# Designed miniproteins, single chains, continued (3): the designs that were tried, part 70

Each design is a single chain, and the fold is of that chain. pLDDT is the mean over its residues in the fold that is shown.

## One batch from the design tools (miniprotein)

Design m10427
Fold by ESMFold2-Fast:
Structure m10427 (fold): chain A 87 residues (1-87)
Amino acid sequence: GAMELAEKGLELANKAVELAKQGKPEEGAKLGKEALELGLEGVKKAETIEEVTKSIGAALAGIGAGLEAALQAKKQGLDPSLGLEAG
């Protein structure tokens, strides 16, 4: 349900940040976008305030991972827009 989507989204967002910091901003951006999409699906399926809050948290974590990927891409001379699909 919504909680499982939020939990998976948060897990992917955490992995996305780690990949971006390890010099893999494209992979980080991709997982950040997946985390955002899972968080947004969680919001759509949420039936309680707690489920909405957790799902929004996962979506925001995905956005944050995308921004980290954009920053790391810029440091490598790559297009920082790679992270903007999650923002």
Scores: mean pLDDT 81

Design m10428
Fold by ESMFold2-Fast:
Structure m10428 (fold): chain A 76 residues (1-76)
Amino acid sequence: SILKNGEEYAEVIEKSLEDISVLIELLKELGANEAEIEAALKVYEENKEEILKGIELYKKYKEGMPLEEIAKKSEE
């Protein structure tokens, strides 16, 4: 199931906001080469705010927040 992996990946991405090496280590474990890591880091830096927002909403979703409330928060 991708849900449990999603929780693990969300935690790693959140930690990477404080320490980018956490994201680099995850990408290496997933078999990414240097060029793929570089491309992913560029996308990550360009989208940090949206990634953080997505992680926050995902955490609230798994804690039982209604989808309608999640949708409203995603538009803010």
Scores: mean pLDDT 67

Design m10429
Fold by ESMFold2-Fast:
Structure m10429 (fold): chain A 95 residues (1-95)
Amino acid sequence: MEEKLSSEDASRLTALALRYVAAQIEGNKEEMEESRKEIEEMAKKNPTDGTIWRLLGLMEEDLGNYEKAAEYYEKAVKLGDSRAKKPLEEVKKKL
């Protein structure tokens, strides 16, 4: 099943990413894992929508985890989200 992410789901995904960053700053591992899990579930429901993987990449990049960010951006590009190409190049420069 292939379904595009709705604008409401995209907004929720952004909120979850911001929540993950806040939890990371506070060291709240439970909130980080819950936010990640919800984003992954959204990816499973929309498996061909590279936007989800690009947002996961942006989240990891913001946290300074450039290796994981690169992996998520590569997945987004493979799924057709060319907007992930520039962030991918930038995180690769940090590796």
Scores: mean pLDDT 75

Design m10430
Fold by ESMFold2-Fast:
Order: C-alpha cells, then structure tokens, then sequence
Structure m10430 (fold): chain A 125 residues (1-125)
C-alpha cells in the first residue's frame, strides 16, 4: 500500500549510508555479471529506493532505470512498470520535466506509458 511505501521510505532514510548503497550496487553488478538479472534488478531497485529516501533524486533515477532495463530483458512486466514509475517520480521530485519526458519516451507501449505516468502520480500523493 502507499502507507506501507511511506513507512518503507522513512525506514530507508533513517538507515541510509553511502557504504550500504555501495554494497547494494556492488551486489547488483556481481549478479548482473553472473547472469542473474532478476537479483541484479532487485538490488539496483533497492539502491534507487535508498537514494530516493535520501532525496538524492538524480542517483535514484539512474538506478531505477538500470533496474527497469534488466526487468525488460527478463520480461518481468511488474518490475519494469514499478521501476519506470519510481524513475518518473524521482525525476519529477528533481523538477526535471525534460528528464521525465526522456524516461517516458523509453516506454514503447502507449498503455504501459500511461500506467507508469498514473502510478508515479499516485505514489507522489
């Protein structure tokens, strides 16, 4: 739920450290090199959530987009939609409308693009 997401982001903010996020990114890179794209995507997504909670929106966009790319490669539609929605949210919080449109342009399916746009708006509320 959105209330559960707020509680999660509050927890991640309180537990944010550069060392912890670096460890998550290193784990993602290790799993990606081993061909475990699902675990790699999950670790990149978690790194994105920590950056989002820490209000480091540019880095949050970067790691959410890395997660989205990997979810697309493994045909995980739920992971793809969620990762792009959080990337759009982070870009909006950054105030970078050009980045929002660039992210949305990566989504080829018009229905998925609309779903992602609406989900990002719902999460922001």
Amino acid sequence: SLDDLKALLDFLRDNYSEERVKELIEKAEEFEKKGDLKLAAQYYFEAGLYYLAAERYKEAVEYFLKAAELYEKINDKEGLILSYAFAVLAARLLGDEEMVEEILSKIKDEKEREEIRKLAEEIEK
Scores: mean pLDDT 87

Design m10431
Fold by ESMFold2-Fast:
Structure m10431 (fold): chain A 71 residues (1-71)
Amino acid sequence: SMMDLKKQEAFQEFILTGKISDYLKSQLAPYFLGSTPKQEVVEQALKDLEFPQKHYEQASKIICEHFCKES
């Protein structure tokens, strides 16, 4: 579907550049409402979104750092 294509494009951009797209931010935001994101919550969000497992550790660290600064 078109939404699946946008999701895969956002994942690929993040893996290649380390930048969190606005699309990816919107998909992650519901998991972080009202609190500083914990590593385990970020990992669960990535699993729910079907993010590539081999990139979980690095991706979760970058996402936690980004949202900790914004919280």
Scores: mean pLDDT 73

Design m10432
Fold by ESMFold2-Fast:
Structure m10432 (fold): chain A 72 residues (1-72)
Amino acid sequence: TELELAREVVEAANEALAALGLEPLPLPESLEEAAEAEARLLEIANGLSEEDRRAFLEAVGEKQRELAERLA
């Protein structure tokens, strides 16, 4: 379940990355890989322009909020 949620977040992030012309991240196969993917997504966001970073974080944040609502 936690791994499934992490995979959905990475999938949403990959859609945003594709829109920006960036390489997708591999989908995590374990919780350890999920943590690594999260760290890498933050690193990528920090390297983006202000405009691109805003769009990227909005897409990822919206998906995280959606999943949190479904678990409540």
Scores: mean pLDDT 78

Design m10433
Fold by ESMFold2-Fast:
Structure m10433 (fold): chain A 70 residues (1-70)
Amino acid sequence: MPKVEVLEVIGSLDGAKPGTDVAVRVRVDGEERFLRGTVLSVDKEKGTATVEFVAPDGRKVVATAPLVQP
């Protein structure tokens, strides 16, 4: 099974709201790629977001990662 590591969520702290679609930078089997995810929550103080996305193997993943502006 490919290992999926969430590196960052691409979005602004003001634009990333629960239910919005964002780009998520992930590492799959050592290769970086961008997936689409949905924001579940944002921590503006920490600059992090919790997102849900579908991994390349079709499974839903929930992860928290730093918010990075595009």
Scores: mean pLDDT 76

Design m10434
Fold by ESMFold2-Fast:
Structure m10434 (fold): chain A 102 residues (1-102)
Amino acid sequence: MMEELERLFREIEEELKPLAEELSKSDKPVKEKALELAEKKRELLERHADPARREEILARLEREARSPQEAMELADRLLREGADPLDVVVALLEYLIKLEKK
């Protein structure tokens, strides 16, 4: 499990490098740059997550979390309970992106 996740994260980091370099040269606020990177990372990871499990975790985040800190704490609890790390990471990224856009 861990070796597959490490490989996936490395591949995603390499795919994100061109966007990160482009954004580093942009005059956009740091928050907007972070959101663009997070959205691209979510898109790349989403293809490898279980849609039904991701939706269930996202619904729980939206119901139970009141802040980014609480969302991170809930995600950590789910990981400790044996949830798939990829499903949790994708749902958490989607939640944080939605929170920042609204």
Scores: mean pLDDT 75

Design m10435
Fold by ESMFold2-Fast:
Structure m10435 (fold): chain A 124 residues (1-124)
Amino acid sequence: SMEEEKEAREFALSFGVPEELVEEALKRVPDLPESLKMIGDKPLSFVGQVLIALREVEIEKYGYLSRPVKIAFAQEYARELVTVLGLSVEEAVDLVTNVVFPDLTEEEKELVREAARAAAEELK
């Protein structure tokens, strides 16, 4: 929906992702493999799907994730591990910082922890 697109755009822009990359990601979401739209056996939020698309766009263009996209992706993924899959904050943070993005700085790992904690508070 237009509201979901607005939310995803505002989220990505808040991390400093260029508007042009956000528009390319939004256009790519319908064409993403179904498996990439999932977290476990459940669908990702539209924001999560846009961040997957941003990752795919940057890997195609650059062969790596920019810092803004990496941090936005890591934070949202940790949130959805808590809110969609029901993982604990500790399990979500461990998975994101030790398996998915082991090369995150200590400051970036703390942002992931804060995102997971905020997600857990939303479930109360």
Scores: mean pLDDT 86

Design m10436
Fold by ESMFold2-Fast:
Structure m10436 (fold): chain A 113 residues (1-113)
Amino acid sequence: SIDELLDEAYKILEEAFKKVRELLDPSDPFAQQVLDALENLLERFKKEIDEIKQSNLTPEEKAKRMLELLDRVIEELEQLRKAVAGTHPEVARVLDEAIEKLKEIKEKIESLL
């Protein structure tokens, strides 16, 4: 179902956040900026997922809205990956894994249309 794919996408981003938090030194101001950016992204993603689930939209309209949301989240993660790639290659790898998994969710949603 679309709702199950929404929950799976959220878990992918939440697990990426947990892994990044374990890799970064919280005393580093740059690390704190990266963590804040990911936490803000996770919070916005959760809010928009909940709005999609609670909406009176058809399953097709919910799927289309989810695809637009995933595109925005992937773009923001790609920007974060670029910012960290030179200084924290291990964090960049975690973000790359999350991006690929979210692209797989996107393909699954597209297959339902």
Scores: mean pLDDT 88

Design m10437
Fold by ESMFold2-Fast:
Structure m10437 (fold): chain A 109 residues (1-109)
Amino acid sequence: EKEKKLEEILEKLPEDVQNTIRRFLKVIESGDVNKLSFPEIQLLEAIKLLMEGKPEEYIDAILNRLFPDLTEEEKKLVREALKIIYEMYPEQIKKIYDALVARYKANQA
């Protein structure tokens, strides 16, 4: 089960990182773009870069900004957790991302 694998990865991360990712999961499960704060927007961007096959340096730049004390091994665990979250909630992530893009375009007009 992907849910069990995600929980096992989260338990290996520092408490502040776990809490941030758990809050992100609740926002994604809700599908409500209005509930996104800065950390959730950054994690969503990290997922987008991962799914586009961008180099790890691009994802790690976001992770270093959110969690500057993460080791290289912990960053690998966070990337794996984000991949699992996408696999569990692909439609909710797409919906939230599309809503953010639509808001960005409306504000540019």
Scores: mean pLDDT 83

Design m10438
Fold by ESMFold2-Fast:
Structure m10438 (fold): chain A 70 residues (1-70)
Amino acid sequence: MLEEEVEEIKKTVDDEEAKRLESYLEAILTIRKYREKYNPERMLPEEQFVKNAKITFESIIEILKEQKKK
């Protein structure tokens, strides 16, 4: 599940950034639930959604690593 993937990523970042990842996850899941209720025909298949979400979280981790570099 996407939540499990994000929990693993949170273990690799600082506590403050982990809280930011939690907020991003909650927002993404809320949007998906909203789309499922109101526009189910426009939802990506779950497998594609998870892949796209993983790419987004990988990008967030890259930004977090760049901030640590500074």
Scores: mean pLDDT 70

Design m10439
Fold by ESMFold2-Fast:
Structure m10439 (fold): chain A 88 residues (1-88)
Amino acid sequence: SLEEKMKEVVELIKNNASYSEILEKLKELPEEARDLLESLYLLYLFHNRAEIIDVSGTELGEEAGKEKLNFEELFELLLKKLEELKKK
């Protein structure tokens, strides 16, 4: 499924896989899902591969009702956003 393929990419990112390995897995995804996960990867890198990302003052933080999200929580919110986008 799309979710399983996206989760595989997330697992590679969490385990510090090479950019080339992550990119190969991203090629298997639809463009929208690929762009979403590339954005997540960049956000993860901006926070120096931190397990907890500060989302205070962001739409994601407001939706979650939290100032900090771990990588799994952020991924789940992004999946929810992707599902909402598929509905128009």
Scores: mean pLDDT 67

Design m10440
Fold by ESMFold2-Fast:
Structure m10440 (fold): chain A 61 residues (1-61)
Amino acid sequence: SMAELEAMADRMARLAAERGLSEEQVEDVLANFRRLARSEGASEEEIEALVARFRARLAAL
């Protein structure tokens, strides 16, 4: 569900910050997350909203 994908984006952003992932590692994480969200039936607009949520959460940490 979208709620589960949103929760996953929030959790992944926190883990990325806690582990000090590089920008390249963050982009790899996002590429994998885009593939997962697409396989779950998310639209491209929904995927971009999830990525924006991830980036906003990461920037706030």
Scores: mean pLDDT 86

Design m10441
Fold by ESMFold2-Fast:
Structure m10441 (fold): chain A 99 residues (1-99)
Amino acid sequence: TAKEEEQAFVDEVVKEVKDERAAPIARGILFMADYLGIKPDLKKDVKIYEKALKDPIVQLLLMMELGYKTYKALVKAYEELKDKKATIVEFIKTALKYL
């Protein structure tokens, strides 16, 4: 079930941003959402993921499952957008620039 829900969200993200390179970024967002006990929502403010991105356990999980490059892309995107009231869609598009 978890793997099927993960794939459904990844497919939704790729369809929304129209870029297949968004798949590893979408998986990172899923790991952070699961850690926070929330459902991922593309319309929410990126600040919702601040606690996850600053947690050393989440940082390790993102690096182990997605690789350092995807982890750094998520961190750089968050730092760029954290004060801009950006949506999760904008967060994903910004992370794609850093892949």
Scores: mean pLDDT 81

Design m10442
Fold by ESMFold2-Fast:
Structure m10442 (fold): chain A 88 residues (1-88)
Amino acid sequence: SDSLPEGALKGAEETAKAALKGGKSASSATGGAIGGIGAGVSAGLKQMTPEEAEEAARRGAERGGADEEGQKKAGEGARKGAEEGLKR
C-alpha cells in the first residue's frame, strides 16, 4: 500500500485539534474542513494523488477529533485541492 505523507497527516491532525480546542461553537465538520484544506494545499504540491490527499485529510481529521461528517468534509476539501494542483 502507498504510504500517506506524514506531513499531510500531521498537518490535518494539528489543524483539526487547534480548531476544536479553540472553544469555537464549531461543528465537527468545521474542524475537519479546516484540516482538509491544509492537507489539500500540501497535496497540491504534486506530492500526492487526489485519492491519497483525501485519505490523508480524512485520517488526520479523525486523529484530531473530528467526527464522520468532519472527516468527510476534510477529505472532500483535500481531494479538490489536489485535483486543482495537478491540472498543470
Scores: mean pLDDT 62

Design m10443
Fold by ESMFold2-Fast:
Structure m10443 (fold): chain A 71 residues (1-71)
Amino acid sequence: SMAEAIARAQALLDENPALREDLARVRQQAKAESLPLDEIIARVKEVLERHGLDPSAFSNRELAALFLLAG
């Protein structure tokens, strides 16, 4: 569910301030450049990989929740 995705995303961001900051930067880029959703998801996955996380472990809803909550 979306509620479960939000809860999991919030917990991960609370434990990883540097990840939150990098994802907030993706939000700034998305707004400034009017990025399409597929490009936003691709950039979120790249940020997760840079922090040692496996993007394939996350659903599209969880990726969206991470992006939305990081700002």
Scores: mean pLDDT 85

Design m10444
Fold by ESMFold2-Fast:
Structure m10444 (fold): chain A 112 residues (1-112)
Amino acid sequence: SKALELAEKAKEAAKEGKLDEAIELLRKALEEMRKAGGASEEEVRALLEALEELARAAFKREDVEALEKAIELLKELLELARESGLSRELILEIEEALRAAAWLLALLKRFS
């Protein structure tokens, strides 16, 4: 899947601290999933892992803008997963990642 390839590239870019590249790759992955009329669990899980890496990398670099973009993309992934009729367990994992990212953003803004 094109979406899987983009998600894996985004995860590696995030690990390398290439946050703008990771964000662009993640946006492309979501667009490919939307064009397909939905996403598989494998595609959503890969994108979730990449978004969690992006959120962690953004927090470590104190990059408020990148962390806000990661939260936006997590919200888009959550909506797509719901629209695709994916499992409750996966929906809860995305919701937990979103709450964690929001908490990291709150911490970053408190100490900035």
Scores: mean pLDDT 89

Design m10445
Fold by ESMFold2-Fast:
Structure m10445 (fold): chain A 98 residues (1-98)
Amino acid sequence: MAEQEKKDIESLAKNAEKAAEVARQGRFDDAVALATNVIIGATVGAKYSSNPEVAKLLKEAVDHASRAADAMERGDGETAAQHFEEAVKLLKKAAEVA
């Protein structure tokens, strides 16, 4: 993986970690902003990645971030945080795939 692609994915993982924390606090506006950054960044990363495994993991992270946004729309911060935590695992795995 290119060094910049890895760093970009690691930044998305940090945003997802923060989103989980603020979602549990009921700070849904902050969590939605972070989720939007993860969804956009991971969607772009998946589209332009030359590595099919990285693209697959980024698409799965987008699905979880989207499910977290849906949970927040229902006021369910704990379910949102769990989906962000799954997105973090997928993003970290994507960053580790060479």
Scores: mean pLDDT 87

Design m10446
Fold by ESMFold2-Fast:
Structure m10446 (fold): chain A 80 residues (1-80)
Amino acid sequence: SELEKIVREVFSEAALEAARREDTESMLLVGKAYAAIKKSGFDDRKAVAEQLEKLAEEFRKRGDDKLAAILEKGKEEVLK
């Protein structure tokens, strides 16, 4: 679906950013969130957006503005 493509692109960008920095903890957080969304499915845009916002908040709390911004931009794309 279109929503699956958007989510895949967002998580690919986030994972590549974490991998570029060799940030294993961030890679695991991104992977766990993506797995949770895939398990829940792509039928509810609001639910997917809430999961992306939750992960963005976690990265903001960790001082990771770059990863937080990638996920927040992804949330905006999901809600279009």
Scores: mean pLDDT 86

Design m10447
Fold by ESMFold2-Fast:
Structure m10447 (fold): chain A 80 residues (1-80)
Amino acid sequence: MTPFQRVVAWWRDLLQQALEQAKANGEPQGVIDVAQQLIDLLDRLLAGADPAAVDAEREALFREHPEEVAKVNEIIDQIA
C-alpha cells in the first residue's frame, strides 16, 4: 500500500469502530448514516477515486450534517 492508502485504511478502521459504537450507544439514525457515508467515501478513495472529488463530497456532508459529524468525531475521540 502507498502511505496515503495506509492512512486512509487506518481512518476507515476507526470509522468502522465508531459506527459500531454509535449503534451500541443507540445514537440517532442520522449519526449512523453519516458514519456510514464517511466509510463509503474512504472505500471510494481506496478504490482509486479522485481525492479532490471525495474531499468535495466530505465538505458537503460536513456542511449539511454538522451536528451528526460532530457526534461521530466525539465517538472517534473516545475510542482512539
Scores: mean pLDDT 84

Design m10448
Fold by ESMFold2-Fast:
Structure m10448 (fold): chain A 73 residues (1-73)
Amino acid sequence: ASAEEIARAAEEIAGGPRATGRELAEAVQRVTGVDPDTAGALAAYALAKGGGPVVEVREGGRIIAEALERRGL
């Protein structure tokens, strides 16, 4: 899955350019089909790198796409 696909799904779910961990996890699961626990862990990682409870959807999508590539997903 691409960073752009994850960012687009997160923006639709959040209704704007910033997403919570829950919204970002839902976007990851929807785009990639990974299990909810994996999606939640990826979303938590993106928020930790962003230093806050919400992340800009393009930045979150980029962080998660890079993590997925490293895992071969």
Scores: mean pLDDT 84

Design m10449
Fold by ESMFold2-Fast:
Structure m10449 (fold): chain A 111 residues (1-111)
Amino acid sequence: MIEVKKVTVVSLRLTPEAEEKLKGMSREEQLDVLAETGRAVADAAREVQKRGKFKSLDELAQAMAEAFSKRPIKVDAEVELEVELKDGKKYRITLRLTPDGAEVVRIEEVE
């Protein structure tokens, strides 16, 4: 069983295509998109941390994809999260975020 101690947002990056899409928006719409994106990421990370217990790393990854997919964003982004387990192990999990949902693209154990 995997027991999560903490989920930390390490990085959040818009794709080059997302940056070009934002250039076509008003300043107010750009700020709204960025605020919504930040809130969605923070809320999804908190949901995973609050659940805290998973049968496997695969279940954790699936739950993370589901938590982010419940909060779709208007532009494409990549988020990198650090998941610290209660046994002291750390994993870096990278997700691709799109308006259609979220997918886990990489999982790496951190030393």
Scores: mean pLDDT 86

Design m10450
Fold by ESMFold2-Fast:
Structure m10450 (fold): chain A 67 residues (1-67)
Amino acid sequence: MEPVPLSDEAMRDLAEAALESAKLGNTSTAEEQIKALELYIPHASPEVQELLRKAAEAMREVYEKAK
C-alpha cells in the first residue's frame, strides 16, 4: 500500500515529532507511529530516510520500555 504523499520536509517534521513523543515516553500511539515512519522510509530522500529510521528506532525503544 502506497502512503499518502508527503514532501521530504513533511517527512522530516513527522520524524522530529516522533522523536519528541519518544522523549516524553508517549506509548499510546507508538506502534502506529513506528509503522508510519517505516512506511515512508523507502519514499524519502537518503537524508530523510536516516532521520525516519532514527525516529522509528527511538519510538521502538520507548515502546519496549513500556512492556
Scores: mean pLDDT 75

Design m10451
Fold by ESMFold2-Fast:
Structure m10451 (fold): chain A 84 residues (1-84)
Amino acid sequence: SMEHLREQLKKIGEILKEWLEKNPEKREEVAEKIEEIAERTAAELADAPLKEQTLATLERIAEYLSEYDPEAAEKIRELIEEMK
């Protein structure tokens, strides 16, 4: 359901917020990378359903984050599986 999707997105947002609070020096770099990922994913999956675009964007963000915090990335991946 859309409500369930919103709940998982909120949890992912909380994980990212907590990570950025611990790594404030990375805020600008991470924001720029998230924007790049979102734009690229939207372009590549323009004809795909919104859910598919959202899941692909989140998976790419988790992959990026895994280079800095594998534990936080894995938590995000678990939430992505809950959205499928």
Scores: mean pLDDT 81

Design m10452
Fold by ESMFold2-Fast:
Structure m10452 (fold): chain A 62 residues (1-62)
Amino acid sequence: SGAEKGAEEARKKAEELGIKGLEIEVRGNHVLITAPGADIKQGEELAKLVTEHGGFAVVELK
């Protein structure tokens, strides 16, 4: 599904950005991303990857 592909791309991007403690949960077409220590711009970038693949993104920044 687009959500699963978007989640995979978001995970790769988070690793490139050095985000530690990343959690990703896929439920149907929704993707919940928890990105501890990420800034707003990084969160938006991860959400965009999910949306570009047809999923719906929810991003939690700690």
Scores: mean pLDDT 81

Design m10453
Fold by ESMFold2-Fast:
Structure m10453 (fold): chain A 100 residues (1-100)
Amino acid sequence: MDVEKLKEDLERDIDATERLAEEVREQVERLKKDPSEEKKKELITLSVALSLGVVAVEFLIEQLEKAGGELSPELRRRAEEAVRRGREAVREAEELIEKL
């Protein structure tokens, strides 16, 4: 397993997951302010994408550890925060979708 390639893939997927979490949060606020079926469908789509991003980050961390690769403390912190915030954003989106 190419450790450098896995680190690059992890950084890319952390960045993507962080952006998706922010987009989910913004869409949650839009849907709360002005509910519509279109906004609800957009939130569902973003939530699915974010869920996949979280899984990808977790998978790449596991692959890096199995390959004997060392994560810098900063990269590990960013990955763990991206997973945590992503899961929180998905949960909030799902709760809002079920309530509407």
Scores: mean pLDDT 86

Design m10454
Fold by ESMFold2-Fast:
Structure m10454 (fold): chain A 99 residues (1-99)
Amino acid sequence: MTEKEIIKEIIDELEKKYPFFRKLPSADDPLSQRLKNPIDLETIKKMIDEGKIKSIDEVKKAFEQFYENLKKIVPEDSRLYKEAKEAYDYFMKLIEEKK
């Protein structure tokens, strides 16, 4: 299995388990305007397809940016914030299983 196939499967598995993280709010949303470089799972998947993300380390950096962006727009006491932490932990587990 190629590294590109592995990272694509990781993102697909995340999107399948946490579909609400697939796309951030529109650019017209004031919350989205706080994000200078908005990255969501759809954007990460496109970057993989375009060859901008080729390695596990690169997808990890992209997902860390996504997680940090999400924490800026979601309240810390919300269920969605807790589910974001669970998604991050699940992502890290998938990476370790594919090494």
Scores: mean pLDDT 70

Design m10455
Fold by ESMFold2-Fast:
Structure m10455 (fold): chain A 85 residues (1-85)
Amino acid sequence: MEPIEKAVKLAEQRLIEKLKEVGADEYTIEVKRFPDGSVEVTATGIKGDKVYTARARIEFENGKVKSLSIEPVKEEDLAEVEARR
């Protein structure tokens, strides 16, 4: 498995585990690639009237992982998320 593909899969797994720790149900994964070559992985889970978002940023240099940062899980009201989208 290519280093980039492996890093993205590892980020997905770690984000899902963080959402499971807060008891979130149903997961949506979104992967975005930026012009600088960095990749953002966002996992979103819902529990009742709450939305939980876990996010990771992966930076690459010369085809290698330069950094992998994972943000704390963010909790928001579903109604507030709906109002902003």
Scores: mean pLDDT 77

Design m10456
Fold by ESMFold2-Fast:
Structure m10456 (fold): chain A 94 residues (1-94)
Amino acid sequence: SSYQEQMLALLEETRARILADPAASPEIRALVEETLAAVRELVAQGASVEEIYRVAMRRLSEVAALALAQGDGATARLVLETAVRLKEILEEAK
């Protein structure tokens, strides 16, 4: 698969893990779904790895900020792990 598809697959995995946690707030669930919708659209449009990374990181930062504000350490940690793995995919694509 392409690096774009690898980024999408990682974000789909992160989405599934957040949605599997019954403690994840409705607001976090909504932001995660919006993040996946935006990334799926970019991949479908043939956007660059850099553009997908930029949009994903902006949206994940919003999820992390909300998780921290709500005391949701599990979601915040998962988002940070996802951010590290997205950066690794970006560096491999260069």
Scores: mean pLDDT 90

Design m10457
Fold by ESMFold2-Fast:
Structure m10457 (fold): chain A 63 residues (1-63)
Amino acid sequence: MSAREVGEMIRRLLEEGLSPTEAGRRVAEAAGAHPSSGMAGAWGASQGASDEKVGRGVLAGRR
C-alpha cells in the first residue's frame, strides 16, 4: 500500500463523516500500522496536510 493510497483512504473516511480517531484507527489496521500513527495522520489530514505526507506518517508506524 503506497503512502498516497493511505492518505487518500483517510481523506475519504473524513469526508464520509468519521472522526479522525475512527478514520485513523481503521486505516492503520488496514495498513498494518500502529493505531496511534493512524490517528496522528488523520488529525494531520483534518488540518490540511497532503495525502502523501499523511500516508508516509502512518506507514512509518509499521513494525
Scores: mean pLDDT 78

Design m10458
Fold by ESMFold2-Fast:
Structure m10458 (fold): chain A 98 residues (1-98)
Amino acid sequence: MEAALEKFAADYAAMSEAEIEAIRAAITDPEEAAVFDALLRLAREQTPEAKAAFYETLAEAVERAAERAEREGLGEEDLAEARERIARLRELAAEYRA
């Protein structure tokens, strides 16, 4: 699971301009657009502080998405998966702060 999250951060840093434009065009929520832009900036900065901030920002975004999903009546399995991802992201953020 940690390896998959590290790959996710690397994939963010490696995204092409065309992929970035396609994702931005698909985002209708200004809050989601701000999170996407923050993750792109942090992924490309390549410092331990930026890596910690990347994983914390992603954890916060997953937490907000889980709260929205709970209000929409999505399944308990999805909420459990979100909680597990949040915990793992915060563990990774703590590792880069050490």
Scores: mean pLDDT 73

Design m10459
Fold by ESMFold2-Fast:
Structure m10459 (fold): chain A 86 residues (1-86)
Amino acid sequence: SVEEELRELIDRARELAEKYNLPEEVLEAIRQAEEALEKGDLETALRYLERALQLIAKYGVEHNDQELLEEAEELSRRLGEVREKL
């Protein structure tokens, strides 16, 4: 289901944020995505997850972390697939 796929992507984004010790604004966007998903607001959850992934990609670019950037790009691609199912 779309909800199950969004939950998996949110979990993956949180794992990246924890692994790379990312800034609070990334964790904040992830928390807002989780809250929206729990309320059944899939569109809002998708928007906040998109924001979190954009922030992760920005961090990867700013710190020359190619692995982090590639992980963020892969999650963004998967999120795009979820969006097509809404």
Scores: mean pLDDT 88

